# Designed miniproteins, single chains, continued (4), part 81

Each design is a single chain, and the fold is of that chain. pLDDT is the mean over its residues in the fold that is shown.

## One batch from the design tools (miniprotein)

Design m14795
Fold by ESMFold2-Fast:
Structure m14795 (fold): chain A 91 residues (1-91)
Amino acid sequence: DAVARAEAALEAARREGEEEMAQFLYDHGAFPDESYLSYGRELGRDIFEGKEPGDLEPQTPEGLALAERLRARGREAREAVRRAREEAERA
């Protein structure tokens, strides 16, 4: 059941990253409204999955640091799932 735990951890980390980016954009946006929450969740997911976010990514030091944390967290979570699946296939 290591695979199920790793997959659950990946999904939890993804949801956390979506909410962190949404809250960041809401708090640091010029005019915070509900559209920033929706956009921020999608942006956080894309960054977590390793996609290039383009010109709409936060260009502040704080925003860039958050983006790098989300990318690193995504890489680690996906690697953990990959290892768990490989180990399960050998059992």
Scores: mean pLDDT 76

Design m14796
Fold by ESMFold2-Fast:
Structure m14796 (fold): chain A 81 residues (1-81)
Amino acid sequence: SLSEEEFELEVRVALALIGAAIAKNTLKHRKLSPEAVEEAKRYIEAAQKAVEALENGDFETARRYADEAFRELKKLNEIEK
């Protein structure tokens, strides 16, 4: 069984991945500002790297990329639209 810490990280990575799927769909259907497009792409990339690290059992790298994904998501939400 996973530790509570590992389970919490898996949940965080899953949430980042769900958000990345929504961001990809938004990029296809909405004309975003160049800044919003750049931040959305960074968020998607960080979420994907977090998933890859989790799949390899690299929990430390997964934590770093999950944190990066949520930082990029915060920046995206702060862009005026």
Scores: mean pLDDT 81

Design m14797
Fold by ESMFold2-Fast:
Structure m14797 (fold): chain A 89 residues (1-89)
Amino acid sequence: YPREAVAAGDAHLDDPQASGDAMAEHAVRGFKEAGIPEAAESVREATRKMAEQGDPVGAIGAATAGLYAAMQGNPEEAVRRAKSAADSA
């Protein structure tokens, strides 16, 4: 999951908006498949916000942190890490 999110972002690094959107959609699908859809929207918002600020690396970080926490089976941690990454940008 984290590697797929990073790869999606990397494909659009020359367009921060497209990069953020692609990563946000990938993260949302991952969270829904993991059974924690409530975390998906928070991660989507954080990722798009960073991409809109012209920070594709930050967007990648936010999406990856969220997906990693989701893989650990912790939806609260997924949301917290995504927000923390966005706030630090």
Scores: mean pLDDT 59

Design m14798
Fold by ESMFold2-Fast:
Structure m14798 (fold): chain A 90 residues (1-90)
Amino acid sequence: AEAEVERLLEEIRRLAREALRLEKEAKELAAGAKSAEDLSEEAKKLIEEAQRLVARIAEVHERAVEIAPERREEIDRRVEEIAREVEEEL
């Protein structure tokens, strides 16, 4: 079902936006730090959450391919396109 794949791609877009926002916030909090040991607990938690979202993106991507394996190359390309668009938007 094409609608199911489209919904999963939209979920990937939402997760990618959240991950990028968390990475930017963590980077801003870390801007004053001289080393990893100087990172605040908040910055570390944001990095961990961003990494968790990236892992979830991979799971959702795999799920979309499992639903439509004949569209693997298209789905892979669209996921890359989503990542590019989200980076340009933020």
Scores: mean pLDDT 80

Design m14799
Fold by ESMFold2-Fast:
Structure m14799 (fold): chain A 75 residues (1-75)
Amino acid sequence: IQSYISSVLNKTFPELPAERKQRLVSDTVELLEEDPSALPEVLALLTRIEQGKASILDLDVFIGVRALKSAVEKI
């Protein structure tokens, strides 16, 4: 999954700083380790990003929302 996320980001956003891409890959992987049920939605979002129908900001928002949901469910 890391290689696929990295590939999509490098192809779609080649001008994005390498450190930003690495952090985004790391954050997505950490999300999937904590919540594997998010995988289909992550794959769908990455496909939309690759097709130019979603932005890198949409991925950041998705990760944040899922992390918040996971934290709230454990209260």
Scores: mean pLDDT 74

Design m14800
Fold by ESMFold2-Fast:
Structure m14800 (fold): chain A 98 residues (1-98)
Amino acid sequence: SSMERLKETQEKARELLEELGKAALEAGRTGDEGMRRFEEKARELVETLKSDPRLAEEGERFEKETREAMELMRRDGAAGLVKLGEAIERVERIMEEL
């Protein structure tokens, strides 16, 4: 059951990561609306990761990285978008290694 729960969390996280990648690109194009969608999906991913004790630290790290990236986007949209992409890619690598 513990391993089955981890697999379910991994599958859900992968789906959310794909949606986040799309939302990050959309945030670069549409600004506020895309940013809002990104924030919603990022929150869902953080909650999903924190639901498993083995991934809770990664959830906290992703939450911090996305907050920093969104703050950066207000000052430098291009740099903020790159930082969002790096945060997403980091979690994708972790999910691929499970």
Scores: mean pLDDT 81

Design m14801
Fold by ESMFold2-Fast:
Formats: sequence, structure tokens, C-alpha cells
Structure m14801 (fold): chain A 82 residues (1-82)
Amino acid sequence: MTLDELQDKLSEMRNKLLPVEKILPLLLEYARITLLDSGLSEEKAEEILKKTEEKLLEKYKDKKITVDELEDEMGKIITELS
């Protein structure tokens, strides 16, 4: 999936209260592309994303959330792990 396709899907979901499992895979793919574009190795990006996914699932398991709120939380975790 291209960055533009991910942005379109995320924009379509913005401001909707959705299950984390509907949003998280798209945000992780977006974050992966962004980290690789920033010059991180694939291995380092995968390490950060795996830890980020684990932390977000612990906090929001079986909960509904907006794209914006989940993106903000993901950004905080990635910054701490980078």
C-alpha cells in the first residue's frame, strides 16, 4: 500500500470512534513508511513498531478510539523508543 492510499483510508476514518484493531494496522503501516523514509533500517523500524503495537494494544484492547487520538499516542511511544 502506498503512503497516499494509507492517508486516504485514515482520512476516511478520521473523527469516527472505531475499534483499535480497525485503525492500528493502517497507522503501523504509515509509521513504518515514515520511519524508513527517515533513514532507519528495516530491522530498527520493525523493532520500534512491534513495541509500539504491544503498548497500544495493552492500553486500548477491546476499546474504540479515534484515528487522531491513536496517532497521537503512537507518536509519543515511537518518540520514546527512537
Scores: mean pLDDT 81

Design m14802
Fold by ESMFold2-Fast:
Parts: structure tokens; C-alpha cells; sequence
Structure m14802 (fold): chain A 67 residues (1-67)
């Protein structure tokens, strides 16, 4: 179960990184990457970071916060 949630969180983070990289190439410098992140995407990215650090409890809480 957590492995599946981690895979989804990692997939969301990877997609977000790809979107931010593409945005950085195509948009002007004035927008700021922060304006592209909704609160849910932010929580899911945080969950992926917690899992990479081995903080499984923090990752689970971040996923719940994204709901």
C-alpha cells in the first residue's frame, strides 16, 4: 500500500519537475514557479521528499493533507 502511494507521489513529483522544466523554457522569468503549484501538488511533492528521507509517517500525513 505505502509502496503504491510512494510510486504515485514520485510520479507526481516527476511530472511536476517535467512541467516546471518545460515552463521554465517556454515562459518568461516573471511568473515564478510557486504560482504554478496548487496546495495539493505541494503536499504530494512533500510526501515524495519524506519518503526519500525514510520518513514514512510524514509521507502518509502529507498524502492525507493533499486530499
Amino acid sequence: EQAALDARAEAVLARLEAVLAEWRRTRGPDDGAANRLGPEEGYLAQAAVYRRQGNEAGAAEAVEAAR
Scores: mean pLDDT 63

Design m14803
Fold by ESMFold2-Fast:
Structure m14803 (fold): chain A 88 residues (1-88)
Amino acid sequence: TEVKVEAEGDTELMKDLAVELAKLAVEMAAKGMSPEEVVERLLSGENTTLEVEVEVEKVDENTYVASAKLKDKKTGKEAEAKVELTLK
């Protein structure tokens, strides 16, 4: 298993959170679940200050790529991460 991570953000905390969400997304996709379902479940019934976007794509038989974007509604600060997971 190989994991590649790229991240950028206005704060280290938001950048780390974006990386964690992208990693969760590739893990769930590799198990046959949609990361959008995970995000929907997490946000259901919560009043939060963060906007969250997650996308995942299967790029070949053993490779998944996910991206996560976060925006703080109060401060306007943003972070994003991209994670590539290769299964062997």
Scores: mean pLDDT 73

Design m14804
Fold by ESMFold2-Fast:
Structure m14804 (fold): chain A 98 residues (1-98)
Amino acid sequence: SAENLAKALEKAGYLDEAAKVRASTDPLVRAEYLLEAVSKEVELSELEKEAFLAAVRLATEGKVIEEDVEKIVRYAREVEGVSEEEIEEAVRAIKEQA
């Protein structure tokens, strides 16, 4: 849920982004789906967490850039147990919001 994403952002020190997640779930639903798809089976590294937090920030601002989506997809593809279909679905959801 968006609340779980907001709590994750708070723990990472992104309090403003967490507040935006709670205030508006629509632009963050896509980012939440991407996080769920990638982190389902694997503990995220610091670089992977940074990439996802950047994507969430861009999604909340309505400024999702294709290059940032591609960067996150590359991280997701390195995660064992995440299917290409789950990654494609998450990317599509993010792009539909942008």
Scores: mean pLDDT 52

Design m14805
Fold by ESMFold2-Fast:
Structure m14805 (fold): chain A 66 residues (1-66)
Amino acid sequence: SELDEAIAEMRKLKEELEKSTNPQLKKLIRALDFALEMARKYGESVLPTLKKLIEQAKKAIEEEKK
């Protein structure tokens, strides 16, 4: 399901962020932890919000690599 894919993506992004020494990227770890709790409690009803956070985290990681 899209929800399961979003949860898997958030876990992967959190793992990448935890390997970073950048404080700005480290702040996203807390946001992803909160998003994972929201996904577990509310399921698909929060999926659009989760997708927005995933997009933001991906862009932040990509910008740091460039």
Scores: mean pLDDT 80

Design m14806
Fold by ESMFold2-Fast:
Structure m14806 (fold): chain A 89 residues (1-89)
Amino acid sequence: MQKFLDEIREYIKNSDLSEIVRRIVNYLIDLVEEGKDLSDFDLGALTTALGDEQLVLDMWKAIKNGDIDKAKEMIDKMNELDKERLKKL
């Protein structure tokens, strides 16, 4: 787990991520580090911020499983979604 957390935090640091995506991903990582589960309240709040419940769930599963490749894929998809939403404002 620690190696996964170190790699994903480095990826976040070196990636041109929107502030909201960075906050969401760091929040999910903090939940895993604290041994907490993703509550329905957390899921609702994160889904409202991002606009896609399935991406939040897929990211959570990737973090829980320590799947670095899937986690990076989900981060990139979340970032693309948020940047696209900002263009429509």
Scores: mean pLDDT 80

Design m14807
Fold by ESMFold2-Fast:
Structure m14807 (fold): chain A 87 residues (1-87)
Amino acid sequence: SEFLELIDEIVKFYEEAIGEEYAEAVRKRILAEWKEAKPEEQKLLFEMLKLQVEGIKLQEKEDGEKEKKLREEIIKLSDELDELRKK
């Protein structure tokens, strides 16, 4: 599943950057969030995960300008998801 592959990439990043316990907490949070999400929320969550993975890859390539723009887009999508959840 592409969704699980995106989670694995994000979790690997946090495992290397912070540690295994934090990375596992991130995995559980994303999976719980997905399980509770409505279809329209899942679409936004999936797009945010794709952008997060793209940002990680750009950071590895030292493309800080493009990474910054992706981070801003992720924040925007996160805010949109939060608005949908406020009912």
Scores: mean pLDDT 80

Design m14808
Fold by ESMFold2-Fast:
Structure m14808 (fold): chain A 72 residues (1-72)
Amino acid sequence: PPARPVLVEVDVDYAEDEEGLKKAIEDSLAGMASTLQRARRLGAEAIYLSFVAKTKEEAERLRQEGLRLAAA
């Protein structure tokens, strides 16, 4: 039987400044890494990553950092 795909949503809380944004990204990526390890351990055949932030630029930054960590 095919394993069901797992959707992992990576969300950055709204940060008011650059340092808050950096920390929010780091915290969200740590959570993503933990969730990905668990999903892979449970034999997930497909993992879909969704990145959410206040602006498109912040979401793209989160996506780039997240994909870098997921590929490591």
Scores: mean pLDDT 70

Design m14809
Fold by ESMFold2-Fast:
Structure m14809 (fold): chain A 76 residues (1-76)
Amino acid sequence: DARIQELKDNAALARKQAEGLREKAKELQDLGDKAKAEVGDEVGQQLYEQADKARDAADGTQKAADELAREAAALE
């Protein structure tokens, strides 16, 4: 069934996107730590806020991936 395969492919893509967002969040948090030490608290805080948003986006994307995978499994 082409629809089941489409759901599986979309779930796999969403999982990869969530992984990338988690890596970005970690990089932003590391940059925030460095910026706080080298530049000041305000710049560090802005980077931490961006890291938090990236983590939230990753969690949302992972949830969407899990829902797509569940839909594919329900159609099998």
Scores: mean pLDDT 86

Design m14810
Fold by ESMFold2-Fast:
Structure m14810 (fold): chain A 89 residues (1-89)
Amino acid sequence: MELEITEGVVSIALAVQITAARIEGKEELAEKLRKTQDEVLALMRAKDLDGAIKKLEEAAEWAKEQGDEESAEILRRVAELVRELKEEL
């Protein structure tokens, strides 16, 4: 249940950021976040939490390099949430 709840939170958090990026006309960022969401959720379903954390941290670094510090911070917080889930399992 904790995995399913965390997966849901990760999915919603990324969906909100994708929507915000699209509203702001940042289509490249929206595409990158959508791909990251698909990859992270697939890794979580495979129980590869380390892979999911790595993908989120890579996406956060990319967003920071593009000047989107808000998306970078949110992605790092989501990565920390997945790391906390791993510690509880």
Scores: mean pLDDT 80

Design m14811
Fold by ESMFold2-Fast:
Structure m14811 (fold): chain A 112 residues (1-112)
Amino acid sequence: SMDELRETAARVRELFEKVKDSPVMKALFPEELRSASAFLTEMGARATALSLETGVSMEEAIRAVAEELKRRAREIAAKDPSVTEEELEAVLRLVEAAEELLLLSLESLKEK
């Protein structure tokens, strides 16, 4: 629904603002994250590329990109002792909220 989509988008914006300057986010996206919108655009672009290259559905591609980002975030945290557990958890929650938002956006397009 439009309300669910707006609420999820607000959550993505809030989580992004909390983590945008974190070492984990800078290691995942060295020069590309200027806003929550840029973060969503980057995730969507990676999912589109994966779908086009492998033939998987957009839903599968979005989930695969989210899992890869979470895997890489955990790897960064494991190699950097300055990364707190709270920071890692916040980045993982951002990726999960962005995955939910992208899947909701894709579902809204199917209702046409």
Scores: mean pLDDT 83

Design m14812
Fold by ESMFold2-Fast:
Structure m14812 (fold): chain A 54 residues (1-54)
Amino acid sequence: SKMSDEQIQQRAQVITDVVARLLEAVEGIVLSDAERQQAIQRTAAVLKKLEDEA
């Protein structure tokens, strides 16, 4: 695959926002700013790994 670092960051932010909203709707869990930033970083790492494997 050929996803850029900018595309990875953008997708990680979108995915994290969706997951955070689902956690609030389903479990009533609201992520802190620190937890959101950590989730974005972890999501970006997963997306980069998937890009490298494709």
Scores: mean pLDDT 82

Design m14813
Fold by ESMFold2-Fast:
Structure m14813 (fold): chain A 66 residues (1-66)
Amino acid sequence: MKEEIEELKKARPEIEAALADPSASADVKELAQRVLEIIEQPEEEFEKAVEEFEAWLREVRARRAA
């Protein structure tokens, strides 16, 4: 978990670039925003934030599969 957080933090410039890209789709920007919010969480809240993100991602995929 901590190792995964560190990898996400290293990817922060790429995530921020995706949010700043005017050609990026709304879906890409929403995903990037969610990931950025997760890596900004304090350690105690990180696990909960990841679970909420995974639940949201699963729900979005289910809606698009319909």
Scores: mean pLDDT 70

Design m14814
Fold by ESMFold2-Fast:
Structure m14814 (fold): chain A 96 residues (1-96)
Amino acid sequence: MKKEEFFASGALLPVPADQGPLTVRARIKLDGVKGKVTATLRARSVDSGLEFQTSTVEKEAKEDEVIVTLTAQIPAGATRAGDTVAFEVKATVEKE
């Protein structure tokens, strides 16, 4: 059985008044990690609980610096001015 470790970070952002489509990119830097890395960006409305498009990326880490870029898209009209969107970035590492 593989052992897993979680690295997590989150942010809360207010929705702009124009309510247009939003694209959010997260860049994750992992140092000194070895094994299979699975990174996920999740976006969720705090007000409605509606989840938006999830991005997941897998990379193999060799104890060197690994950079993963994730993208989330929030369609126009899915949020309202004054809403808050929660962005969560999670990285899981499978070790030998």
Scores: mean pLDDT 69

Design m14815
Fold by ESMFold2-Fast:
Structure m14815 (fold): chain A 97 residues (1-97)
Amino acid sequence: MELTETDKRILAFLELNEGKKFTVSEIAKALGLSQSTVSRHLNRLEELGLVGKSVDENGNRLYFLVDPRLGVLQIKDAVLKTDETKKYLEKLKEILK
């Protein structure tokens, strides 16, 4: 799918800040764009499945990178945080000390 330069700038910002979620105003301030411009492009990117949207406890709409490859990596990282993995990491720390 064809992305505009503004779409690419938003995606690059989210990639550089992987694992973090941002409001429209935070992205607009970081990129030097208007909130209306950022909001329009985020809506398009959400329709393309490249950006996700959630709402925080304060009702703020937050946006984040949803790339399926990054989603799979995040799931793998969560699995690696199991008790079995913690024991393996403790053993590695003892060997490296």
Scores: mean pLDDT 69

Design m14816
Fold by ESMFold2-Fast:
Structure m14816 (fold): chain A 59 residues (1-59)
Amino acid sequence: SAAGAAAGGAAARRLIEEEGLDERAAQSVMNAATRAVALGLSAEEAARAAIDGGRRGRE
């Protein structure tokens, strides 16, 4: 739904700002959130998973 997509986008943006991601990482997180909404999944959880995956790669 449009409302669900808007809420998911806002949550993803908030997480991006809180984590201090650069533009490339932010775009990757937004793409993950968009795919999740298209599949009927949680955009916020997809965004968190993408952030966590990126952080693990820095180890």
Scores: mean pLDDT 69

Design m14817
Fold by ESMFold2-Fast:
Structure m14817 (fold): chain A 80 residues (1-80)
Amino acid sequence: SRKEIMEESFDEFAEKVNELLKEQQKKLEEKLAELKAKGLDTPENRKKVEREILKEFLRKVTEIMNEVDKKRRERLAEAE
C-alpha cells in the first residue's frame, strides 16, 4: 500500500542517515588525528576540518534524500 511504501522509505532514509553519521564521526576523528600528527592541531585548523566534514555530511544527506525519494516515487507509480 501507499502507507507501507511511505513508512519503508522513511525507515530506509533513517537507516542510511544513521550509517552516514557513524562514517562522518570516524572521518572527523581520523582528520583531527592527522592534524595532530602533522603538528597542525590549531583551533583554526580544527574548525576548518569540522566545517569540511559538516559540508560533506549535508551534501551526502541531500544525496540520500534524493535517492530515497526517487525510489519511493518509482514504487508508488508501480503500486496497485
Scores: mean pLDDT 84

Design m14818
Fold by ESMFold2-Fast:
Structure m14818 (fold): chain A 84 residues (1-84)
Amino acid sequence: MLTEREITLLGLRILVASSSVYVTEKAIKNGSISKEDAQKDLDTAEGLIKDVKKYIEENPDVPESLKKKAEETEKRLKKNREKL
C-alpha cells in the first residue's frame, strides 16, 4: 500500500510533466519556440512520463485518477509531436 507522501510525490511528478507539455503546446501555437527546442522540451517531458509509467507498473495500488492523468499527459505529448 502506497503512503500518502508517495501518492503526493507521484502526483507532483505528473503535474511537472503535464505543465511542461502545456507550456510547449502554447509556445508552438504562438510561434515563440523553434521546432528543435520544442522537440527537446517534448523529449524531456516524455522521459518524465516514462519514469512515472514505470513507477505505476511497479506499484499496482496507485490510484486510478493518477494513472488516468499520466495516460492523458502521454496522449497530449504524442499529439504535440505529430504537429512538429
Scores: mean pLDDT 84

Design m14819
Fold by ESMFold2-Fast:
Structure m14819 (fold): chain A 68 residues (1-68)
Amino acid sequence: MMSAEKKQKIIEEASKLEGVTKSMAGVALHMVEQNPSTTKQEIVDFLKKAGASEKSAEEAAEIIMKEI
């Protein structure tokens, strides 16, 4: 399990990207924590469906996956 401080930092970094909210980043991080086999593409698809641009979704997914 990640510390609350580490989770908050990841969420804040990802939410700086265009169209990515703190809520979206938090849900994406939760997906990886619940299922460690979650792929970068699954996170990208989720973020795009939630309203992020393709570029922002890819960058946010990379931020989230890097810390796992």
Scores: mean pLDDT 79

Design m14820
Fold by ESMFold2-Fast:
Order: C-alpha cells, then structure tokens, then sequence
Structure m14820 (fold): chain A 86 residues (1-86)
C-alpha cells in the first residue's frame, strides 16, 4: 500500500516537473496531494509527516506553475523521499 502511494506521488511529481503543460502540472499536483492524503487517512504516516510532505508537494506545484521546473523537481523528490521514510 505505501509503496503504491509512493509510486503515485512520484508520477505526480514527474508530471509537474517534466511536462511544462499547465493542465498536466495541475493534474500532477492533484495526484501527488491525493497520494499523501490517502497515506494519512490509512494511518501509514503521522499528522506531522502529512503536514511536512503536503507542504513540499504544494511548494513543488507552486514552483512548477511559476515555471521553475528545477525547483519543482527538487521539492517533489524531497516529498517522495519523506513518504518513503515513513
């Protein structure tokens, strides 16, 4: 279960950081946020971990929407690693 949610988060980050299409960036962000929220609802991560990872996903999405795809990738990869360590 957690591994599947990590894969969903990774795919969301990839869409945000690589496609440069605003619609795909939004889709990637929604997928990434959904994966982190699902992990929290299923008790796979703590509230503290949920808040940390959600913040990183939000910052990655904001960077991607601003055209900073390098920053979006870094923040997104940090979010993925944080979820894996849970």
Amino acid sequence: MLEELVELLERGVELMATTKDIRKIIGGALRAIGAVHEAYLKGLISKEQYDEISKLVGEAARAALAGDFEKARRLGEEAVEALRKA
Scores: mean pLDDT 84

Design m14821
Fold by ESMFold2-Fast:
Structure m14821 (fold): chain A 83 residues (1-83)
Amino acid sequence: DIKEIEEKLLEAAKNQDVEGFIKYGKKLLEKKEPYTLPFLAAALAIIREEYEEAKKYAEEALKLDPENEVAKEMIEYSEEKLA
């Protein structure tokens, strides 16, 4: 399930879990979805605590996949960190 992989990626990113990010990022890349690269860039930015960059990449992912609930959550999380 793609959504489960996305949720695990966001959880890993919030916890600065680089091994989890690599594991689930690889699984998402195997799905070959167009939003994957900006989604992974957003998650990596969250790990790096670069929340403005994370928001921009998550918004790019959402443009490519408008129904992506986890990308929306990444935007919300990044906005909370910037407040």
Scores: mean pLDDT 88

Design m14822
Fold by ESMFold2-Fast:
Structure m14822 (fold): chain A 85 residues (1-85)
Amino acid sequence: MREEIEELIEELERLIEELKELLKNKDLPADVRQELEELIKRAERTIEGARKVLDSDEVTLRVALHEMKELIEEIRKLIEKARKI
């Protein structure tokens, strides 16, 4: 479980870099740009929170794992949406 969270942190860090690259596209609609900026901030907060709980109990780790998986799915959907623009 701890190793899974560490792997998801690395995946979120990679996804944040993809979101930042998408933000370099000056042709992005303002709505999409705002969504990207909000997801970057949320992902950064999630990584910080996950790092703080790595030494916590199994219940706390399970909650963090679930939240990170949901966020990763949301980010992937937005990346796919932004790439079509």
Scores: mean pLDDT 82

Design m14823
Fold by ESMFold2-Fast:
Structure m14823 (fold): chain A 94 residues (1-94)
Amino acid sequence: HMEKIREAARKAVELSGGRLDRAGLNALIIAMEKYGISREEAEKLVNELLQEAKSDYLDEETLVRLGQKMVELGLSVDQVVEALIEAGRVAGRY
Protein backbone atom coordinates (compact mmCIF):
# COMPACT_ATOMS: atom_id res chain seq x y z
CA HIS A 1 0.00 0.00 0.00
CA MET A 2 3.05 2.32 0.23
CA GLU A 3 3.09 2.42 -3.58
CA LYS A 4 -0.46 3.85 -3.58
CA ILE A 5 0.57 6.61 -1.16
CA ARG A 6 3.66 7.44 -3.23
CA GLU A 7 1.60 7.56 -6.43
CA ALA A 8 -0.99 9.81 -4.72
CA ALA A 9 1.73 12.12 -3.34
CA ARG A 10 3.29 12.46 -6.80
CA LYS A 11 -0.11 13.14 -8.35
CA ALA A 12 -0.93 15.72 -5.65
CA VAL A 13 2.32 17.60 -6.39
CA GLU A 14 1.60 17.46 -10.16
CA LEU A 15 -1.97 18.74 -9.65
CA SER A 16 -0.69 21.53 -7.36
CA GLY A 17 1.73 22.84 -10.02
CA GLY A 18 4.84 21.64 -8.18
CA ARG A 19 4.14 22.07 -4.45
CA LEU A 20 1.33 21.59 -1.91
CA ASP A 21 1.02 25.06 -0.37
CA ARG A 22 -1.37 26.65 2.17
CA ALA A 23 -4.62 25.89 0.26
CA GLY A 24 -3.66 22.24 -0.26
CA LEU A 25 -2.44 21.89 3.33
CA ASN A 26 -5.76 23.28 4.63
CA ALA A 27 -7.60 20.73 2.46
CA LEU A 28 -5.46 17.94 4.01
CA ILE A 29 -6.25 19.15 7.55
CA ILE A 30 -9.99 19.21 6.70
CA ALA A 31 -9.79 15.69 5.21
CA MET A 32 -7.97 14.37 8.31
CA GLU A 33 -10.65 15.92 10.54
CA LYS A 34 -13.44 14.48 8.32
CA TYR A 35 -11.89 11.00 8.67
CA GLY A 36 -11.59 11.14 12.45
CA ILE A 37 -8.25 12.77 13.29
CA SER A 38 -8.79 15.75 15.60
CA ARG A 39 -8.12 19.25 14.26
CA GLU A 40 -5.39 19.68 16.90
CA GLU A 41 -3.61 16.44 15.89
CA ALA A 42 -3.92 17.22 12.15
CA GLU A 43 -2.54 20.77 12.55
CA LYS A 44 0.30 19.54 14.80
CA LEU A 45 1.31 16.88 12.26
CA VAL A 46 1.31 19.30 9.31
CA ASN A 47 3.21 21.98 11.29
CA GLU A 48 5.85 19.46 12.45
CA LEU A 49 6.46 18.38 8.83
CA LEU A 50 6.62 22.01 7.63
CA GLN A 51 9.21 22.78 10.33
CA GLU A 52 11.23 19.68 9.33
CA ALA A 53 11.12 20.84 5.68
CA LYS A 54 11.85 24.47 6.72
CA SER A 55 9.20 25.49 4.21
CA ASP A 56 5.60 26.76 3.75
CA TYR A 57 4.79 23.81 1.44
CA LEU A 58 5.24 20.01 1.38
CA ASP A 59 7.19 18.25 -1.37
CA GLU A 60 6.49 14.72 -2.68
CA GLU A 61 8.72 12.91 -0.15
CA THR A 62 7.29 14.83 2.82
CA LEU A 63 3.74 14.10 1.57
CA VAL A 64 4.62 10.37 1.53
CA ARG A 65 5.69 10.67 5.20
CA LEU A 66 2.49 12.59 6.01
CA GLY A 67 0.42 9.86 4.31
CA GLN A 68 2.19 7.17 6.36
CA LYS A 69 1.44 9.08 9.59
CA MET A 70 -2.21 9.52 8.56
CA VAL A 71 -2.50 5.72 8.21
CA GLU A 72 -0.87 5.32 11.66
CA LEU A 73 -3.50 7.72 13.08
CA GLY A 74 -6.34 5.54 11.74
CA LEU A 75 -7.11 6.56 8.14
CA SER A 76 -7.37 3.80 5.54
CA VAL A 77 -4.93 3.84 2.60
CA ASP A 78 -7.86 4.72 0.30
CA GLN A 79 -8.82 7.70 2.52
CA VAL A 80 -5.20 8.93 2.50
CA VAL A 81 -5.02 8.60 -1.32
CA GLU A 82 -8.30 10.54 -1.69
CA ALA A 83 -7.15 13.26 0.75
CA LEU A 84 -3.79 13.75 -1.06
CA ILE A 85 -5.37 13.92 -4.54
CA GLU A 86 -8.06 16.36 -3.37
CA ALA A 87 -5.43 18.56 -1.66
CA GLY A 88 -3.46 18.70 -4.93
CA ARG A 89 -6.60 19.71 -6.83
CA VAL A 90 -7.35 22.47 -4.30
CA ALA A 91 -3.76 23.81 -4.45
CA GLY A 92 -3.76 23.68 -8.28
CA ARG A 93 -6.93 25.80 -8.55
CA TYR A 94 -5.15 28.82 -6.99
Scores: mean pLDDT 79

Design m14824
Fold by ESMFold2-Fast:
Structure m14824 (fold): chain A 93 residues (1-93)
Amino acid sequence: SASREELEEALRTVVEESRQLAAQFRERGDYDLAQGFEHVAQGAEAALAGDFATAREHLAKAREIFSKLPEPYSQMVKQVEAVERAVAHLEAL
C-alpha cells in the first residue's frame, strides 16, 4: 500500500503532467482533450488541498469528457479511474 507521502507525490506529478498536456492539446486545437486534462489537474489539486468532494467532481467531469471521445482516447477513462483510486486512498488515511 502507498504511504501518504507517496500518494501526495503521485498527485503532484498528475497535476504537473495534466496541466502540460492540457496546454499542448489546447495549442493544437484539441479542446475536448485539453478540458479533460484540465479537470484531472483540478481534481488532483483539490485532493492535495484536502477538498475530496471537489476532487471527485472534477475527476467525474474528466471521465465523462474522455468517455465521449473516440478510441483510443476513451482509454483515458482508465487513467482517471487510477487517479480517483489514489484520491480515495489519500482520503482514507
Scores: mean pLDDT 90

Design m14825
Fold by ESMFold2-Fast:
Structure m14825 (fold): chain A 60 residues (1-60)
Amino acid sequence: GPAEAKRELDRAEAEGVRAVALGDRARASQHLRRAAKYAERLGDTEGAARMRAGADRVAA
């Protein structure tokens, strides 16, 4: 449900940010893409777009 999607979004965002800080580009990109999917399911289209842009940047 929405509460579970929100918890998964928060976890994916936190793990993505940590991976970026550690220089793990592959994991950062993966977690940010996962966060974007949950943001989209919650109706946060702008948040999802920002997360996908972030994932593309760290994967480059």
Scores: mean pLDDT 84

Design m14826
Fold by ESMFold2-Fast:
Structure m14826 (fold): chain A 70 residues (1-70)
Amino acid sequence: MSPDERIAYYGRLLSRNPHDPETLYNLGLALEEAGRTAEAISLYEAVIEGWPDSPVYPEAKERLERLKAS
């Protein structure tokens, strides 16, 4: 799937099950790949703030730190 296709797909998943940290992280990845960096940062921050015990927390944190350092 293209980044735009993944953005649409994960957006639909969030509409059915909002506040899923894995879906938020995957949507952030798709936004980052589409060059929508500010939106990706917001989603990574949402995962870090809402779900510190999530399996995707370490990866979201590393990506956020990299994006803020650039």
Scores: mean pLDDT 81

Design m14827
Fold by ESMFold2-Fast:
Structure m14827 (fold): chain A 87 residues (1-87)
Amino acid sequence: MLSPGELLEALVEAQGLLERTLSPEEVRRAMHMLGVAFEELYLGRKVESPFSREEILATLRRIAELAREAGRERVAEILDEVAERWE
């Protein structure tokens, strides 16, 4: 099980990676989708959101790939685990 500290670090690193490649609006959208997945899977909170489960999964997978390409292997591993649990 991922610790709250590992999840928080992954969120911070993911935001930094996205800010290098995406517009501020796209970053906010992607971070919102990440937050929904993290809250449901690790905090046991059911979150109402405008995003489909499939859209959230695709975003998790995309950020994991970006993290891996940037050499942030631990962040990629965490996001891959989140994506597998979200699926």
Scores: mean pLDDT 79

Design m14828
Fold by ESMFold2-Fast:
Structure m14828 (fold): chain A 77 residues (1-77)
Amino acid sequence: DKEREELKKVTENQDTSNEALAKRFELLAEALEESDPESAEILREIAAKLKAGELTAKEGIEEASEKLGELYKEKEK
């Protein structure tokens, strides 16, 4: 919840644009590339959609949470 609350505050701030959020997801993807390439790929796809204006910042966060949660559930099987 704490991490989610902080992420919410960042997205509520007018200082966080789609481009800024996309950059964050790209950095997270790079960090995950070696340990979890599947999660990295999901984050890159969402970052690309954010840059293209296909998703709002809120939609990008929701889609990332859903797809990463689904991937996590699959790995725990």
Scores: mean pLDDT 72

Design m14829
Fold by ESMFold2-Fast:
Structure m14829 (fold): chain A 66 residues (1-66)
Amino acid sequence: SLLEWAAEAVKQGNYRMAAGLILGTLKYQPLTEERIRDVIEEAVEKGYITEEQGKKLFEIASEMLK
């Protein structure tokens, strides 16, 4: 799944790749910080990444939206 691929990128320290995968998933939806947060929270809840990794990923993904 895209969440598993994004989590693998985070574990490898490649946060920009992980953010790109998440933003690609949201391509046909309104791109909002709330949607990015929801996807990242799901990955944390499922145990794919830690809360600290999720926070860093959210910051990078939010910057990429600008």
Scores: mean pLDDT 77

